# Designs tried in a protein design run: designed miniproteins, single chains, continued (4). Part 111

Each design is a single chain, and the fold is of that chain. pLDDT is the mean over its residues in the fold that is shown.

## One batch from the design tools (miniprotein)

Design m15850
Fold by ESMFold2-Fast:
Structure m15850 (fold): chain A 63 residues (1-63)
Amino acid sequence: GARIAELHQEVRDRLSPLSREGSSHLDPETGELTEEGRRLHGEVNRAARPTGDEINALLEAER
């Protein structure tokens, strides 16, 4: 429903600035993520997990 769409947008909004900052950890010679950039992406994904769990709970509630 609308709530799930709102949560998806909230996740995108929260991840967008962090992903942009994460891009600054690309190795300019290889174009690959540095080890630090890979760790940052892991932290971003971990921070998004509670919102993902909430989306799943709302999907179960719509059943």
Scores: mean pLDDT 63

Design m15851
Fold by ESMFold2-Fast:
Structure m15851 (fold): chain A 84 residues (1-84)
Amino acid sequence: GDTLRELVDRVAREARRLLEELDAAIRAGNRQEAQRLEFELEVLLGLLGIVIGVAKVAGDEESARYGQQQLDELRQRLAALRGR
């Protein structure tokens, strides 16, 4: 099975891919695709939050701290794109 750190890395990597696709959809004026990608990103960020919570309960402070840094960065990037 994956470590919690490896799971954070995989979720964050997929979220970054979706952010790049969202940025492209916004630049292309494709509102329907942008809305779909925003929804998928919110679900994925929610999953990352659950993984962080599990790490905290398990006493895996490194994975929890790393996951929180990833989540905060991804939330800031998504918010910036929503303002455009």
Scores: mean pLDDT 87

Design m15852
Fold by ESMFold2-Fast:
Structure m15852 (fold): chain A 76 residues (1-76)
Amino acid sequence: MEELKRAQERLDGLVEELRALAAVLESRGDLRAHAERLRRLAEEFEKAKGKSLGTVEKLEREVRELAERIEAELRA
């Protein structure tokens, strides 16, 4: 119970960060596909609020992996 609640609180923060990042990437044009994927992840996160801790953690990891790839492209 407590772990799931904590994960959902982190999830809310991540959803907000994903939407902000997607808006920035969309404005760049060259990263539009990444912006679309981030919006899809935000939608999956909203759906996952009622799911198991494992589902939330898997989505959180996917977001971090995608963010690392985007940061690498932005630095190139």
Scores: mean pLDDT 70

Design m15853
Fold by ESMFold2-Fast:
Parts: C-alpha cells; structure tokens; sequence
Structure m15853 (fold): chain A 80 residues (1-80)
C-alpha cells in the first residue's frame, strides 16, 4: 500500500536526520538517541510484518508508535 510505504519512508528519513544531528551531541546524549533510533527501526520492522500478514490496523498502530518515538527523539535533540 502506497500510503503505508510513504509514511514508513518519512519516518526513516527523520531517523536518518536524527542520526546525523546526534553526531554533534555529547556521548551520553548520542547514546540515548541511538538507542531510541534502534527502537524506531524495530517498530518499523514489526509494522511491515503485520502489513505483510494483512493485519493493516496493527501495522498502522505500530507506525504511529514509531512516529511518536521519532518526535520524542527530535525534541530530545532540540533540548540537548
């Protein structure tokens, strides 16, 4: 589904940006950001698995969780 793929791509682009910004942060903050990025990747993988199984509602729920975590990462970087 194009809508699912587009949303997943947007999240991926945002975590790439967060990763790049993390390179300018102190080691402790960078470590926390990288941990959160890894969690987003796991949520995206799970969302894809549910989508592939035809469980579209569960896939969408996982994408929303991934998006919320990305927003948390962005805020954390902004506050660092």
Amino acid sequence: MKEFAEKAKEILLEIIEAYEKSQTLDPKTKEEVLKKIEEVKKLLDEAQEYHDKGEYEKAEELLEKAKELVEEIKKFIEEA
Scores: mean pLDDT 81

Design m15854
Fold by ESMFold2-Fast:
Structure m15854 (fold): chain A 88 residues (1-88)
Amino acid sequence: SEAARQALIERGMALMREADQAAENGDYQTALKLSTEAYRLFTEALGITDPNVIGSLIGIASTYKALGDDEKAKEYYQQALEAKAAAE
């Protein structure tokens, strides 16, 4: 239903705000968990080229970079760039 889809989007947006707060506090493991859950909800509710899906991929990538996992960060940044290119 549209109500169910909207609920997933609103929860995903709330999780991304919580992820930003966790990252600001230096809690990158919590930020990663929250961003990953937001990505799951956005992907379930929206297409892979949606700005919210792309934004969550960038959030995951930047969190891996902060954790020192450069290879994972590169992988998720590449996925975000490919999704953005497909959206153009």
Scores: mean pLDDT 89

Design m15855
Fold by ESMFold2-Fast:
Structure m15855 (fold): chain A 71 residues (1-71)
Amino acid sequence: AREEVLAQLDAWFERSGLSPEAREAGRIAAEKALDLGYTPGQALHAGRVAAYLTEQGLPVEEAVKLALDYV
C-alpha cells in the first residue's frame, strides 16, 4: 500500500520533471495522509497537490499542510 503509493508518485515525478523539493513535499504529504488513515487514492492526490504547490513556490511545510486540509 504505502510502497505502491510512493511508487506511483515517483513515476508521475519522472514524467512531470518536477524539482527535487516538490518531489519531497509530495512524498511527505502522501505518507502523512496514509498515517492519518486516508485511502491510497487520497494519499496519492495529497502528494500530487503538495508537489504542485511547492513547484509554484510554496514552502514544503505549507504545501503539505494545504494538501492535507483538502483531502
Scores: mean pLDDT 84

Design m15856
Fold by ESMFold2-Fast:
Structure m15856 (fold): chain A 100 residues (1-100)
Amino acid sequence: KKKEEEAKKLFDEVVEELGRAATLASQHPEAKEARDLLREAFENLMKALGDPEKAVEYLEKAIENLRKAAEVFEKHDPQLAEEVRRAIENVEKLLEVFKE
């Protein structure tokens, strides 16, 4: 599908953003809950790519995990929380591709 190329490009961008966020999060062992939520968001992104029929459900789950992670990080690292919120915007763009 032509949409698969657009989804892959957006997915690769989100993976890079989450990788940077995970690296920053490793400096905050006290925010383990938020780090676990970032991991769950990544797992849901991988599930969305592997099962296009359920992609909308998995992407919405990933957005929810990222929003919760951002709230936890806001108490420890507001800059990291903002990085995670930017990742949410790109996951929302990916969600739009699958909803078309």
Scores: mean pLDDT 80

Design m15857
Fold by ESMFold2-Fast:
Structure m15857 (fold): chain A 70 residues (1-70)
Amino acid sequence: SSEEIKLELLILLYKAFIESSELLRERLLELKEENADDPEKVAKLEASIAEFEREIEQLRRNLEELEKRL
């Protein structure tokens, strides 16, 4: 059915978003390592990483809900 095709496409899109978001998070972790000698920058990066990790977790929860509908 068209609904099933739409759902499969949405799942693929969410998987792509999660993968892209994980790559961005990896870059933030690299920046944290590059700035390990600067506690203020590390603290700011850790706050940004934590916020971004929460956003990725929400995307994963949304994906889980979509997969349950298959």
Scores: mean pLDDT 87

Design m15858
Fold by ESMFold2-Fast:
Parts: structure tokens; sequence; C-alpha cells
Structure m15858 (fold): chain A 88 residues (1-88)
């Protein structure tokens, strides 16, 4: 994959360690929402990519999604990440 600093920063923020640290302070990883007893991974438009038993697994799905994005799509996601905007 071509190197993109914003992509790498998004992937780093969604690592298992960072996801677990967010959960410890009562926050969810970027692109992850709680749905009942499960966690959904969302794309940039709020479409469900998958539903998982743990937020860490949902964050891993968001990472796989980010790896498939163009640089322009990564820029859109990164701006939402910085502004703490919902994926809708």
Amino acid sequence: MPYNLRRELLIFSLSPENAENLLKIGRLPFGVVKVGDKYAALDVNGNVLGVFDTAVEAAAKVVEYIKTLSDEQVDELYDKFLNNEPLE
C-alpha cells in the first residue's frame, strides 16, 4: 500500500491497545457504535460493515475498511476523526 500518514494515524488509533484504552475511560473507538449487547463497525457514510461481540473486533474491521480506501476517502474520514463527528 502507498504510505499515507493520515491512514497510518487512523490505523494506529484503532489498534487493540488504543481501543482497549478508550474503553477503559468509557469511550468507543472511532467508527464503532454499541448496538444492544454488540458493537457495529461503520463506514464513512454510517453503513454497517459488520457486527461483533467486542469493540476491539469492531475496531479491527474499521482498520480493514481504512486499508481499502483511496487517499481522498481517508482525508474525509480523518477530518471526521479530528472533529469527533459521527459517521452518518
Scores: mean pLDDT 79

Design m15859
Fold by ESMFold2-Fast:
Structure m15859 (fold): chain A 60 residues (1-60)
Amino acid sequence: SSLERQLKLIEKAARNTDEFIAKYEKEGLASQEEIETLRQNKAMLEKNADKLREEIKAKK
């Protein structure tokens, strides 16, 4: 139950991060380092989501 809620929050955070990356790239206001940090954060969110899916599956 708590894991499913955490998964939904992480998936939402990953989508929001994608939107920020696209916006910052279009506007040219963010540094390349800032954009790279957002991409790395998204990759970590995706890995955490995968681990939560494994935990949810293990709990049946």
Scores: mean pLDDT 82

Design m15860
Fold by ESMFold2-Fast:
Parts: C-alpha cells; structure tokens; sequence
Structure m15860 (fold): chain A 105 residues (1-105)
C-alpha cells in the first residue's frame, strides 16, 4: 500500500486519475460488472480521502479484493494505457502499472 501510493504520487495527479479510471474501465470491458462498480466506489472514497494517488491505490485494491489476480492484471494493462495516453510517456505508463500491481498485493 505505502509503496503503491509513492508510485502513484510519482506518476502525478493527472496520470494517477487517468490510470485509476482504467481500473474501472478494464473490469467493465472484461464483463466484470461487480468489480467495476466496486472500483468506481473506491475511486470516490479515494477522492474524498487524499486525491488522485489514493484514488488509484484504492481502485486497484478493490479490483484485487473483488476480482482477484486476473482483475489486477486487467487493471494494470488499462492503467498503463490510460497513463500513456494522458502523459505521452511510456515511463508514466510503466509506473502506473507497477503501482496497480503493488496495490493489488
């Protein structure tokens, strides 16, 4: 959790927010409606508690808690894509994917 939060902070607020949305999107694209709904709820809680980094970490944790390892893998793939799109940086994408994997442990 603490290491995942540090990685999300390193990615920056816009990238972390875009990546967090990827967790919910990935679950819905896979047909995992309940996982997507729980990730969306976790995003709202993260936004209330601490902002984009917390939003990213809590959404990834929700994916793990409700969808298991497969949901974490899907979240990491979508978060990498969304972070790359938001930043134009492959490095930001890799950091986002690593933060999701760490939060999903």
Amino acid sequence: MEEAARLAEKAGPDVASSAAAGTTQGAYFAGWREVGDKAAQAMLEGARRGGPAETMVLSAKAARDYGGEEAVKKAAEMDERNALTASGSPEAGRIAAEAVRKAGE
Scores: mean pLDDT 77

Design m15861
Fold by ESMFold2-Fast:
Structure m15861 (fold): chain A 74 residues (1-74)
Amino acid sequence: MEELRERLEELRERAEELREKAADDPGLSHQADLVLHELEETEERLEEGAPEEEIREMIKQIDAALDSLERQLA
């Protein structure tokens, strides 16, 4: 549980930073907003006691989306 919470916090910080960097690009900005929404949903699911496997799959999808955003902003 603690590991998953730390991972989500790390991903949130990355998403917020990328959202700020993408502010001048409407498409990338929108993509960052979707990732932030997905993070909020994942955090709520974890708080509700969703299975670890479900949370890990959601984290994996978010991580891939953030990697894509970083590459597009580089």
Scores: mean pLDDT 82

Design m15862
Fold by ESMFold2-Fast:
Structure m15862 (fold): chain A 56 residues (1-56)
Amino acid sequence: SAMDEQVELALKIKAMLAAGWGAEDFLAMGKATGDKLLDTIAKVIANGRADSAANA
């Protein structure tokens, strides 16, 4: 189901972040491969960091 796909994607992203990937790494990969999903992931990570900075 779409929900199961979202959960698997979230776990994969979590593993990549644990391996040291940042928003800039996802953006660079998205540009290299033309993958719109990687661009979306990069924006989500960047927005999360911006929200954290604004609330600090």
Scores: mean pLDDT 66

Design m15863
Fold by ESMFold2-Fast:
Structure m15863 (fold): chain A 58 residues (1-58)
Amino acid sequence: APPTPEQQRLDALNVEAAKEAAREFKEKGDNLTPDEQAAFDVEVGERLRERIAAARAA
C-alpha cells in the first residue's frame, strides 16, 4: 500500500534529521568519544521527536 500523507511527512522529517546529523557529525569530525557519540545520538533523537510532534500538531 502507498504510504499515508502522515507517513510521507515523517519520512521527510527523518531524511532531514539524517542530513542535519551528517552535517553536524562532519563538523565535529570523526574523533567523537563513545560518550560524545551517545550524547550526540540522544540530541539528534530529541530534535527528531520535537519535529515529529510539531508536524503532528500542524
Scores: mean pLDDT 71

Design m15864
Fold by ESMFold2-Fast:
Structure m15864 (fold): chain A 87 residues (1-87)
Amino acid sequence: MEALRKELYEAAEEAKGILEEIYEELVRKGSDQDEIDLVRKQAEGMLDAAERIFNDSSLTEEQKREIIAKLKADIEAAKALLEKEKE
């Protein structure tokens, strides 16, 4: 339980941070408002999604693990791209 919660929370926080940096870049270069709004909503919803997933009794433990794994994979990809931009 605790290990799963910690992993989900850390992943959600990392995703939020990455989305915040993407949001700033999109705003700076004048991207579409829909794109900017989407990224902002994803950042705002990260912790809420984590809470909902963990508290959702309709989701099995296996489904929760799959969601975490998918989030971590997406974070790794986005993190690598951002790291290149910071160079």
Scores: mean pLDDT 75

Design m15865
Fold by ESMFold2-Fast:
Order: sequence, then structure tokens, then C-alpha cells
Structure m15865 (fold): chain A 80 residues (1-80)
Amino acid sequence: MKVKLKIVGEDGKVVEIELDDNDSVEEVKKKVEEALKKLGYDVKLSDKVAANIKELIVEAAKKGEDLTLEATVIVDAAKK
């Protein structure tokens, strides 16, 4: 099931990507990293951060809802 993920940058710029609830942690990591790069963030996500995003995508898919995340929150988590 497809879910729209909106990633909001500090300046209010939004990048929208489409994820599937069947995407692997690795595929989620790749798609989110590419979206962050479009917002000016060059970061590598840990498997834990990517797995947490995957869980949010699965929950959003069950509800038939879009998911919105802040780029700064993801970037801060990736630095730890």
C-alpha cells in the first residue's frame, strides 16, 4: 500500500516522496536520504532511524493517511 511522506525543511520547503508499506528498511533509508539531500542535508541514516520511519509508514498505510516528518528531527537522530 502506497504512503505519501512529506519531509519539511527548516525553511518550510517540502519534499514529497512515495513509500510502500512493503519497502525494506534499506529502501526506506535510500528514499529518505535522497529526499533529505534535495532539502540540503547530506546525511546517512542508521538502521534504527530507518526502521522507526518504516514503522510510521506501516501505521499511516493502515489508516490510509499521509505522513509528515521534520527534516531537522531526522537529521538530529542520524547524528547520534
Scores: mean pLDDT 81

Design m15866
Fold by ESMFold2-Fast:
Structure m15866 (fold): chain A 60 residues (1-60)
Amino acid sequence: MEIKVGDIYDIKALDLETGETLELKNAKVISIEGNAITVEHPEKGKHTFIKELISEIKKA
């Protein structure tokens, strides 16, 4: 799947800081830098995920 800046996705990924799986619905992609994807969620703010640690991603 091609991930694009400005598109909105439902994402489930490992949070490296807590070691727990974080689930974000309607997260907007604001930047992509190599293997890192930064998203913004209306209620949960900005999060950065590593592509290889994303367990689920689908276009919202």
Scores: mean pLDDT 78

Design m15867
Fold by ESMFold2-Fast:
Structure m15867 (fold): chain A 100 residues (1-100)
Amino acid sequence: GMLERAKRLLEEAKELLAAATSPLAKKAAEAAIKAIELALEILERTDDPELRERALRLAEEALEAARLAAEAEAAEDVARAIGGVFAALGAVLELEQMLA
């Protein structure tokens, strides 16, 4: 189910953080972990299929962006990937506010 998928994303994000060698890659992985943890809270708090799908999608986007930040060689690609992680984190925070 969606909850199990999100828990797997969290495990992968924690592995990414453990493997990160650059300060920016570590910050990206930490932000992705936070986004995924918030998505997990949304999945636990609501049965709304639209909100659940958005939360899971944002968690997947945050992890993918963090991976791109870890793998990127060009400074512009690193900056874009980090921007993507923080954009996903911001979006999941907005979803959490919709549950208040």
Scores: mean pLDDT 87

Design m15868
Fold by ESMFold2-Fast:
Structure m15868 (fold): chain A 69 residues (1-69)
Amino acid sequence: GKTVEALRRAIEAVERGDDEAALKALGEAYSNTGNGEVRNLISLAAYALLNGDRERALEYLRKALELAS
């Protein structure tokens, strides 16, 4: 679905170092999910990215993808 596709784009963007594209994809995933736990993980990932912690952001995003799948 749209949430899973957006989360995959966010992960790919983080892995290539494109924080702007990652945050855009996270916003899309957040808007398309009805799952509060997925929304919480997206928020934590966005916060990690804003602090330059890409490894922690990827951990949160992989967890969100697993729950959304």
Scores: mean pLDDT 88

Design m15869
Fold by ESMFold2-Fast:
Order: sequence, then C-alpha cells, then structure tokens
Structure m15869 (fold): chain A 68 residues (1-68)
Amino acid sequence: MVEKKKEMVDKLAEKEGIPKTETNDEKVVKLAEKGVITPEMVKELAEGGVITEETMKKAIEIIEKMPQ
C-alpha cells in the first residue's frame, strides 16, 4: 500500500514538472502549492512514512489557504 501511494506522488510530480530527484517531502509541498493533492492524501502519506509529520502540516496549511 505505501509503495502505491509513493508511485502516485511520483506520477503527479512528473505531470506537474517536478523533478523525480526531489524528496517525497518536497514533491508533496510543491503538489500542495499547485492544488493537485488533498489534505487526506497528505495525511495518508505521512501515516505511511512517505513524508514527515512536519511536511504533512505544512502541505495541509498550503492547501487550506488556497481559494476553493
């Protein structure tokens, strides 16, 4: 399950022009800034150990500040 979530992040990052050499944490922050991930996806990635809790909080804050 964790591997599938990481693959999803990698594919979204590639589609958005984020280099595959970036860390999962950096990819998730940039995807949050682009509005292409949800707070629930970010929480699942943190629970799976793909990203840190600090990055999870930062990404969620970015998403919540975006106009919907």
Scores: mean pLDDT 76

Design m15870
Fold by ESMFold2-Fast:
Structure m15870 (fold): chain A 82 residues (1-82)
Amino acid sequence: MKIYTGEEILPFLESTPDDELIPLQLKGFPRYVFLFVPEGVEEDEELKEKLSKELKKQVIYVRGDKRRSIESLAKVTEKVYE
């Protein structure tokens, strides 16, 4: 699994398809992975379970508008998982 940090985060988020779920570790929440679900995209329980097992963290869905959220997400994100 690839991990993006710091200045790598925003370019990676901008490169992801609008229909792709994005696993984020937010600043201040080291025990959680937030699985960002773009508006109009379905949740993926198989991906959630896989991430929880591989990272040994609690995975939580967060739904939002990708275009409106992307810059704010980049600022509050510690790590992105690919």
Scores: mean pLDDT 84

Design m15871
Fold by ESMFold2-Fast:
Structure m15871 (fold): chain A 80 residues (1-80)
Amino acid sequence: DERLLKRVKTIAESALLFIEKRKEQMTDPEEFKKFAEQALKAVRATADLAIERSKNPEVQEEIRKLLDEFEAKVKEILES
């Protein structure tokens, strides 16, 4: 269960860095938005699967919190 939390955290952190890097490299705001939305969808799917597979309610809550924080950061990047 702790391993699931660690995997979601690593994927979210990697996705966030990749989104930030792509924002610097992409000239089309609409293409960037689509890219960020696809990355967000992938992280959501990973988090949802990890929550479903976890038998520990504390780990499930930490994964939900990580997803909420990730979504908030992606929104901030899209609005900047």
Scores: mean pLDDT 81

Design m15872
Fold by ESMFold2-Fast:
Structure m15872 (fold): chain A 78 residues (1-78)
Amino acid sequence: SEEERIEKLKTDPAYALLEAARSLVDKVRKGLLTPEEAKRRIENILKQAKEVDLTPEQKAELDRLIDEIRELAGLPKP
């Protein structure tokens, strides 16, 4: 539900981080960001991920989303 989603965004840093990554996929897909802007946002997400306890499943999902952003933005693989 929408109420449960809003509560998770306030109380679950891992969920909030994954939602930020999903939002970034949407913005890049819509052509709202340059490759350089997308790269900076990826770097910020990865920096935040170091401070958040992600489950193995959440880490795998984040890695998948970051790879999708890189592909959509035309960024090279690391």
Scores: mean pLDDT 81

Design m15873
Fold by ESMFold2-Fast:
Structure m15873 (fold): chain A 94 residues (1-94)
Amino acid sequence: SMEEVLQQFQELVRETGRRLRELEKQKASPEEILEVVEEFYERAKELYPEMEAEIDRELERIRRLIEQGKLEEALRTHEDMVVRLHIRLSEAAE
C-alpha cells in the first residue's frame, strides 16, 4: 500500500540522514558522500517508480555539483528533493 511505501521511505530518510551525519563527522570524501546519496535514490526509485524521471534528473544535478566541488549546494539540493518526495508520497498515501 502507499501507506507502507511512505513508512519505508521515512525509514530510508532517517537511515540515510544518520549515515550522512556520520560521514560529516569523519570528514569523508565527496565520493563517499555521493555513494550514500546514490544508494538513497536507487532505493527511493524502487519504492516510488513513478518519480524515477524526476529522481534521475536531480541525482544527475547532484553528481555535477559534487564534480564541481560544490558539496554544500549538492547536499542542499538533496535535502530539497527529499522534502519534495515526502510531500508527493504523503499526498499519494491519502
Scores: mean pLDDT 87

Design m15874
Fold by ESMFold2-Fast:
Structure m15874 (fold): chain A 71 residues (1-71)
Amino acid sequence: SKEEAKKEAIELIKEAIKKGEIPKELGEQMIRAIENEDFETAERLLVQLAVKYGKVELAQKLGRLLKKMSE
């Protein structure tokens, strides 16, 4: 469901922040965009996650969840 995809995406981002894998500010911005269903901002931040922070696998997984939420 969209709710399950949203919850999974937020939990993944929170864990990445906790493990120091992404900056807290970036993660919090991503969570806010997802909660507000601002998919344009979420996708832009996802590109930063992959390109600037090298978290390609996490970005791909989050991208699949964003697609499921937007459908």
Scores: mean pLDDT 85

Design m15875
Fold by ESMFold2-Fast:
Structure m15875 (fold): chain A 96 residues (1-96)
Amino acid sequence: SEGQKIIDDFRELYKKYPNDPFVKALYVLLSTGSLELALMFASEEYREQIEKFGRALLTGKYDEAIKILEEVKANTDNPDLKEFLDRLIEYLKKNK
């Protein structure tokens, strides 16, 4: 599935940046579907964004989820994370 391919591609991003707290928390959220587990790996700086994104995603509020990803993309210095976030945003736009 397209969703599984996105998760597999994000696993490669996590392997490259295993100590990035946002990448780690987002990977846990997307691979497990568990907001509770994802928040255990979120730094204090990213906790609110991960919580808002996870709630929006799990409740089908894709426009809200997309807005949060756009905000994270604007504030990250990681070009590989920006590229991944663009792909995730397009996937959510297609499936809303």
Scores: mean pLDDT 80

Design m15876
Fold by ESMFold2-Fast:
Structure m15876 (fold): chain A 96 residues (1-96)
Amino acid sequence: RLEEEVEEAQRRLGLSEEERERLLRLNERLLNADEAEALELLPEVMALQRELAARAPEAALSEADLRAAAARFLERARAAGAPEAVIAALEELAAA
């Protein structure tokens, strides 16, 4: 759920309530945007991401978070019937 993802990001990045609201608003606009609106929103999204990355590069993604994300991606790839070579590559990525 979007709100849950934003709450997790707020905890990990140390976002203020104003920053959390801005992030939720931008994500809601992107989800409801057509292609033209999405292209207009991209500079704003990129600016926000750059601001957050500059503030908390170490807190943005922990080693555990990266492994968890890789594991979920691997799980989805297996469910989709991805080729064995792709599964092997993703397993290496998840272990690294």
Scores: mean pLDDT 59

Design m15877
Fold by ESMFold2-Fast:
Structure m15877 (fold): chain A 69 residues (1-69)
Amino acid sequence: SKEELLQKAEKYFEELKKKASEEEQKVIDETLERVKEIIENEPFEKALPKVEGEIARMFAKIAELKAKA
């Protein structure tokens, strides 16, 4: 369900933030806000691949931050 997807996403992102730098935490927080918007505004079957795409983009941005640090 959408509620289960939202709860899973919130828990997953909170765990990621525990191991993240301050700059990485900003990327994680911005990604979570977009994930919440996707889950709220899209049917479940369309939300899931969009959420997965946002998570992939988040990890790409975090990798870029680590490479430049």
Scores: mean pLDDT 81

Design m15878
Fold by ESMFold2-Fast:
Structure m15878 (fold): chain A 111 residues (1-111)
Amino acid sequence: SAKEIIELLKKAIELLKKGKTEEARELVKKALKLLKETDDLSKEQLEEILKLAIEAAKAAFKAQDLETAEAALEVVEEVVKKLLKQGADELELEIELGVVQLILAVLKLLS
């Protein structure tokens, strides 16, 4: 499932760069669903997914697609939560989680 999540996010980023925001959104939402259903991801896999989710969120904001940006930030939130459970650097990740949750709350108010 790690490979599928990574491939979905890479494809979504390429679609966002091409302005295919609706297709990208479906892939990001699928990646989020698979991520939530998968508990056996390594730290290295979670770090790669985190990098791609941040890239997807940035691409979505640049494409002016707030719904895809929200979905990508929800992927970031889920990855950070999983990394914290594995004993990664707690303070920095807890701050990042708080910031992501604040941005998500604002986006949900704007939708």
Scores: mean pLDDT 84

Design m15879
Fold by ESMFold2-Fast:
Structure m15879 (fold): chain A 70 residues (1-70)
Amino acid sequence: MTAEEHLAAGRAALAAGNKGEAFVHYQRAISLDPENEEAIRELARLIKESGGLQGLPDETRKRYEEALKK
């Protein structure tokens, strides 16, 4: 799967109510394409809804904060 395919699969999982599966797909999309703003934004939203942004490494948190600004 490409980063785009993982992003699409993650969105489909969210539509089905499967947050865990969506989380895994968004992480895979970011691993394949660390510059993928859509995947970073979707994952950042999921983590923020869980109240967990502060627990992330500095560079990861910075990317997520930037993605959420848009």
Scores: mean pLDDT 72

Design m15880
Fold by ESMFold2-Fast:
Structure m15880 (fold): chain A 90 residues (1-90)
Amino acid sequence: MAREKVLELLREVIRLAEELGRERGGKKISAEEREAMRADIAAIDDPEQRELAERVLRVMEEVGLSEEDIEEAVAKMLPKAEAAYKELEK
């Protein structure tokens, strides 16, 4: 359950980042940054986490997501993640 919930939250963060990137129009990542990210993604042992990381990279390539767009998406999801964690802990 915990893993599935984490993956669901990550998917929601990616979706929000996609929406923010499309609305604002971010900067495209460099070829060097893409290669570095691909290497990091290939090192991920968990296939589901690797798939999500590949999706993030693809979105960054297609819509030009910035670090700020990702940070904003994470910030919007953080209260939901904290609430879910607190509910499971108690």
Scores: mean pLDDT 64

Design m15881
Fold by ESMFold2-Fast:
Structure m15881 (fold): chain A 80 residues (1-80)
Amino acid sequence: MDPEEIARRIDELTPRIKALIKEKTGLPDKVAEDIASEIARGLALGLTEEEISRDLLQRYPKYITEEQAREIAREAKALA
């Protein structure tokens, strides 16, 4: 995939995924945005729901439970 297309995809998905994370977790705006941009990057690169949920648990174990990671990955994939 084109690097410019990946960047555009991330910019489009990040605000939608951020809203989803805030709804599911209640995390502060800045934390939700950081997590959302990582998920958006994973989706833009073609990662599966399972790969995204695993990445979330590795990067954000203090903020997201396993159940939340699976739910967020599934719903974020549907937004893409």
Scores: mean pLDDT 82

Design m15882
Fold by ESMFold2-Fast:
Structure m15882 (fold): chain A 59 residues (1-59)
Amino acid sequence: SAADEALARALAAARAGDAEAAQRYGTLSWTLFSEAGDDERGLAAGAAVRAALEEAGLA
């Protein structure tokens, strides 16, 4: 889905050291999951992006 694609891009950006892109795609992913009525997956996506940024030393 578009939400899954945005999450994949956010995680790739975090691993590449691009915190701005990671936050932008992470927010997009959360918004798309929320619009689909899938708040649980949206929250999980946000947590995954935060964890990836912390591991990269960016959070």
Scores: mean pLDDT 83

Design m15883
Fold by ESMFold2-Fast:
Structure m15883 (fold): chain A 68 residues (1-68)
Amino acid sequence: SKREEIKKLEEQAAEAGENQDMEKAIELIEELTELVRNDESLSEEERESAVARAEGSLENVKKLKEEL
């Protein structure tokens, strides 16, 4: 299901961040954001919340990459 794919991408992005693979983390978060935006099974509120969360994670990862 798309929810399982989203969860898997979230876990992979977190693992990439833990391994300091910031480029991979950024790519995975961007892929996750696009997947969520195109998920018609999510409610409008769920979609907006998930996109906002992904955007926040992207900013955090980019900031960490600059600090490394």
Scores: mean pLDDT 74

Design m15884
Fold by ESMFold2-Fast:
Structure m15884 (fold): chain A 65 residues (1-65)
Amino acid sequence: MYTHNVTIGGVEVTITVDGSTVTVTASGPLSPEAQAQLQALMDQLRQLGELKTRAALREAALALL
């Protein structure tokens, strides 16, 4: 299990990775642009597969900030 806290568009987002499960919790409403970025990120992570999910998520989160 791994939990990462990140700020996207001024909103705190908690990303929890537990093996094959990725859970995203936002502290408030995201802007339409931030929501689109998060959706695109989740779609990319699904395509890349679970083995690369942690590394891709960390790199993408750092790039978005």
Scores: mean pLDDT 66

Design m15885
Fold by ESMFold2-Fast:
Structure m15885 (fold): chain A 68 residues (1-68)
Amino acid sequence: SKVERRMKLLERVVAGLVAGGEYDLAIQAAEEMRDYFRSTEKDPEELKRFEEHVERLIEEIRERKARS
């Protein structure tokens, strides 16, 4: 689905930034992708799924930053 493809894309972008130690940029990228998806997605269920995925991903990035 569109949501699943965007989730995978976001995970790849975040993984690259995190691997480079760019935690704040990784969080920013996740937030910007969420905001863009909010502006373009008309399906409230798909929007909720993506937003929940972004929240989990941001939490994981923050936890990894704390261990740095």
Scores: mean pLDDT 82

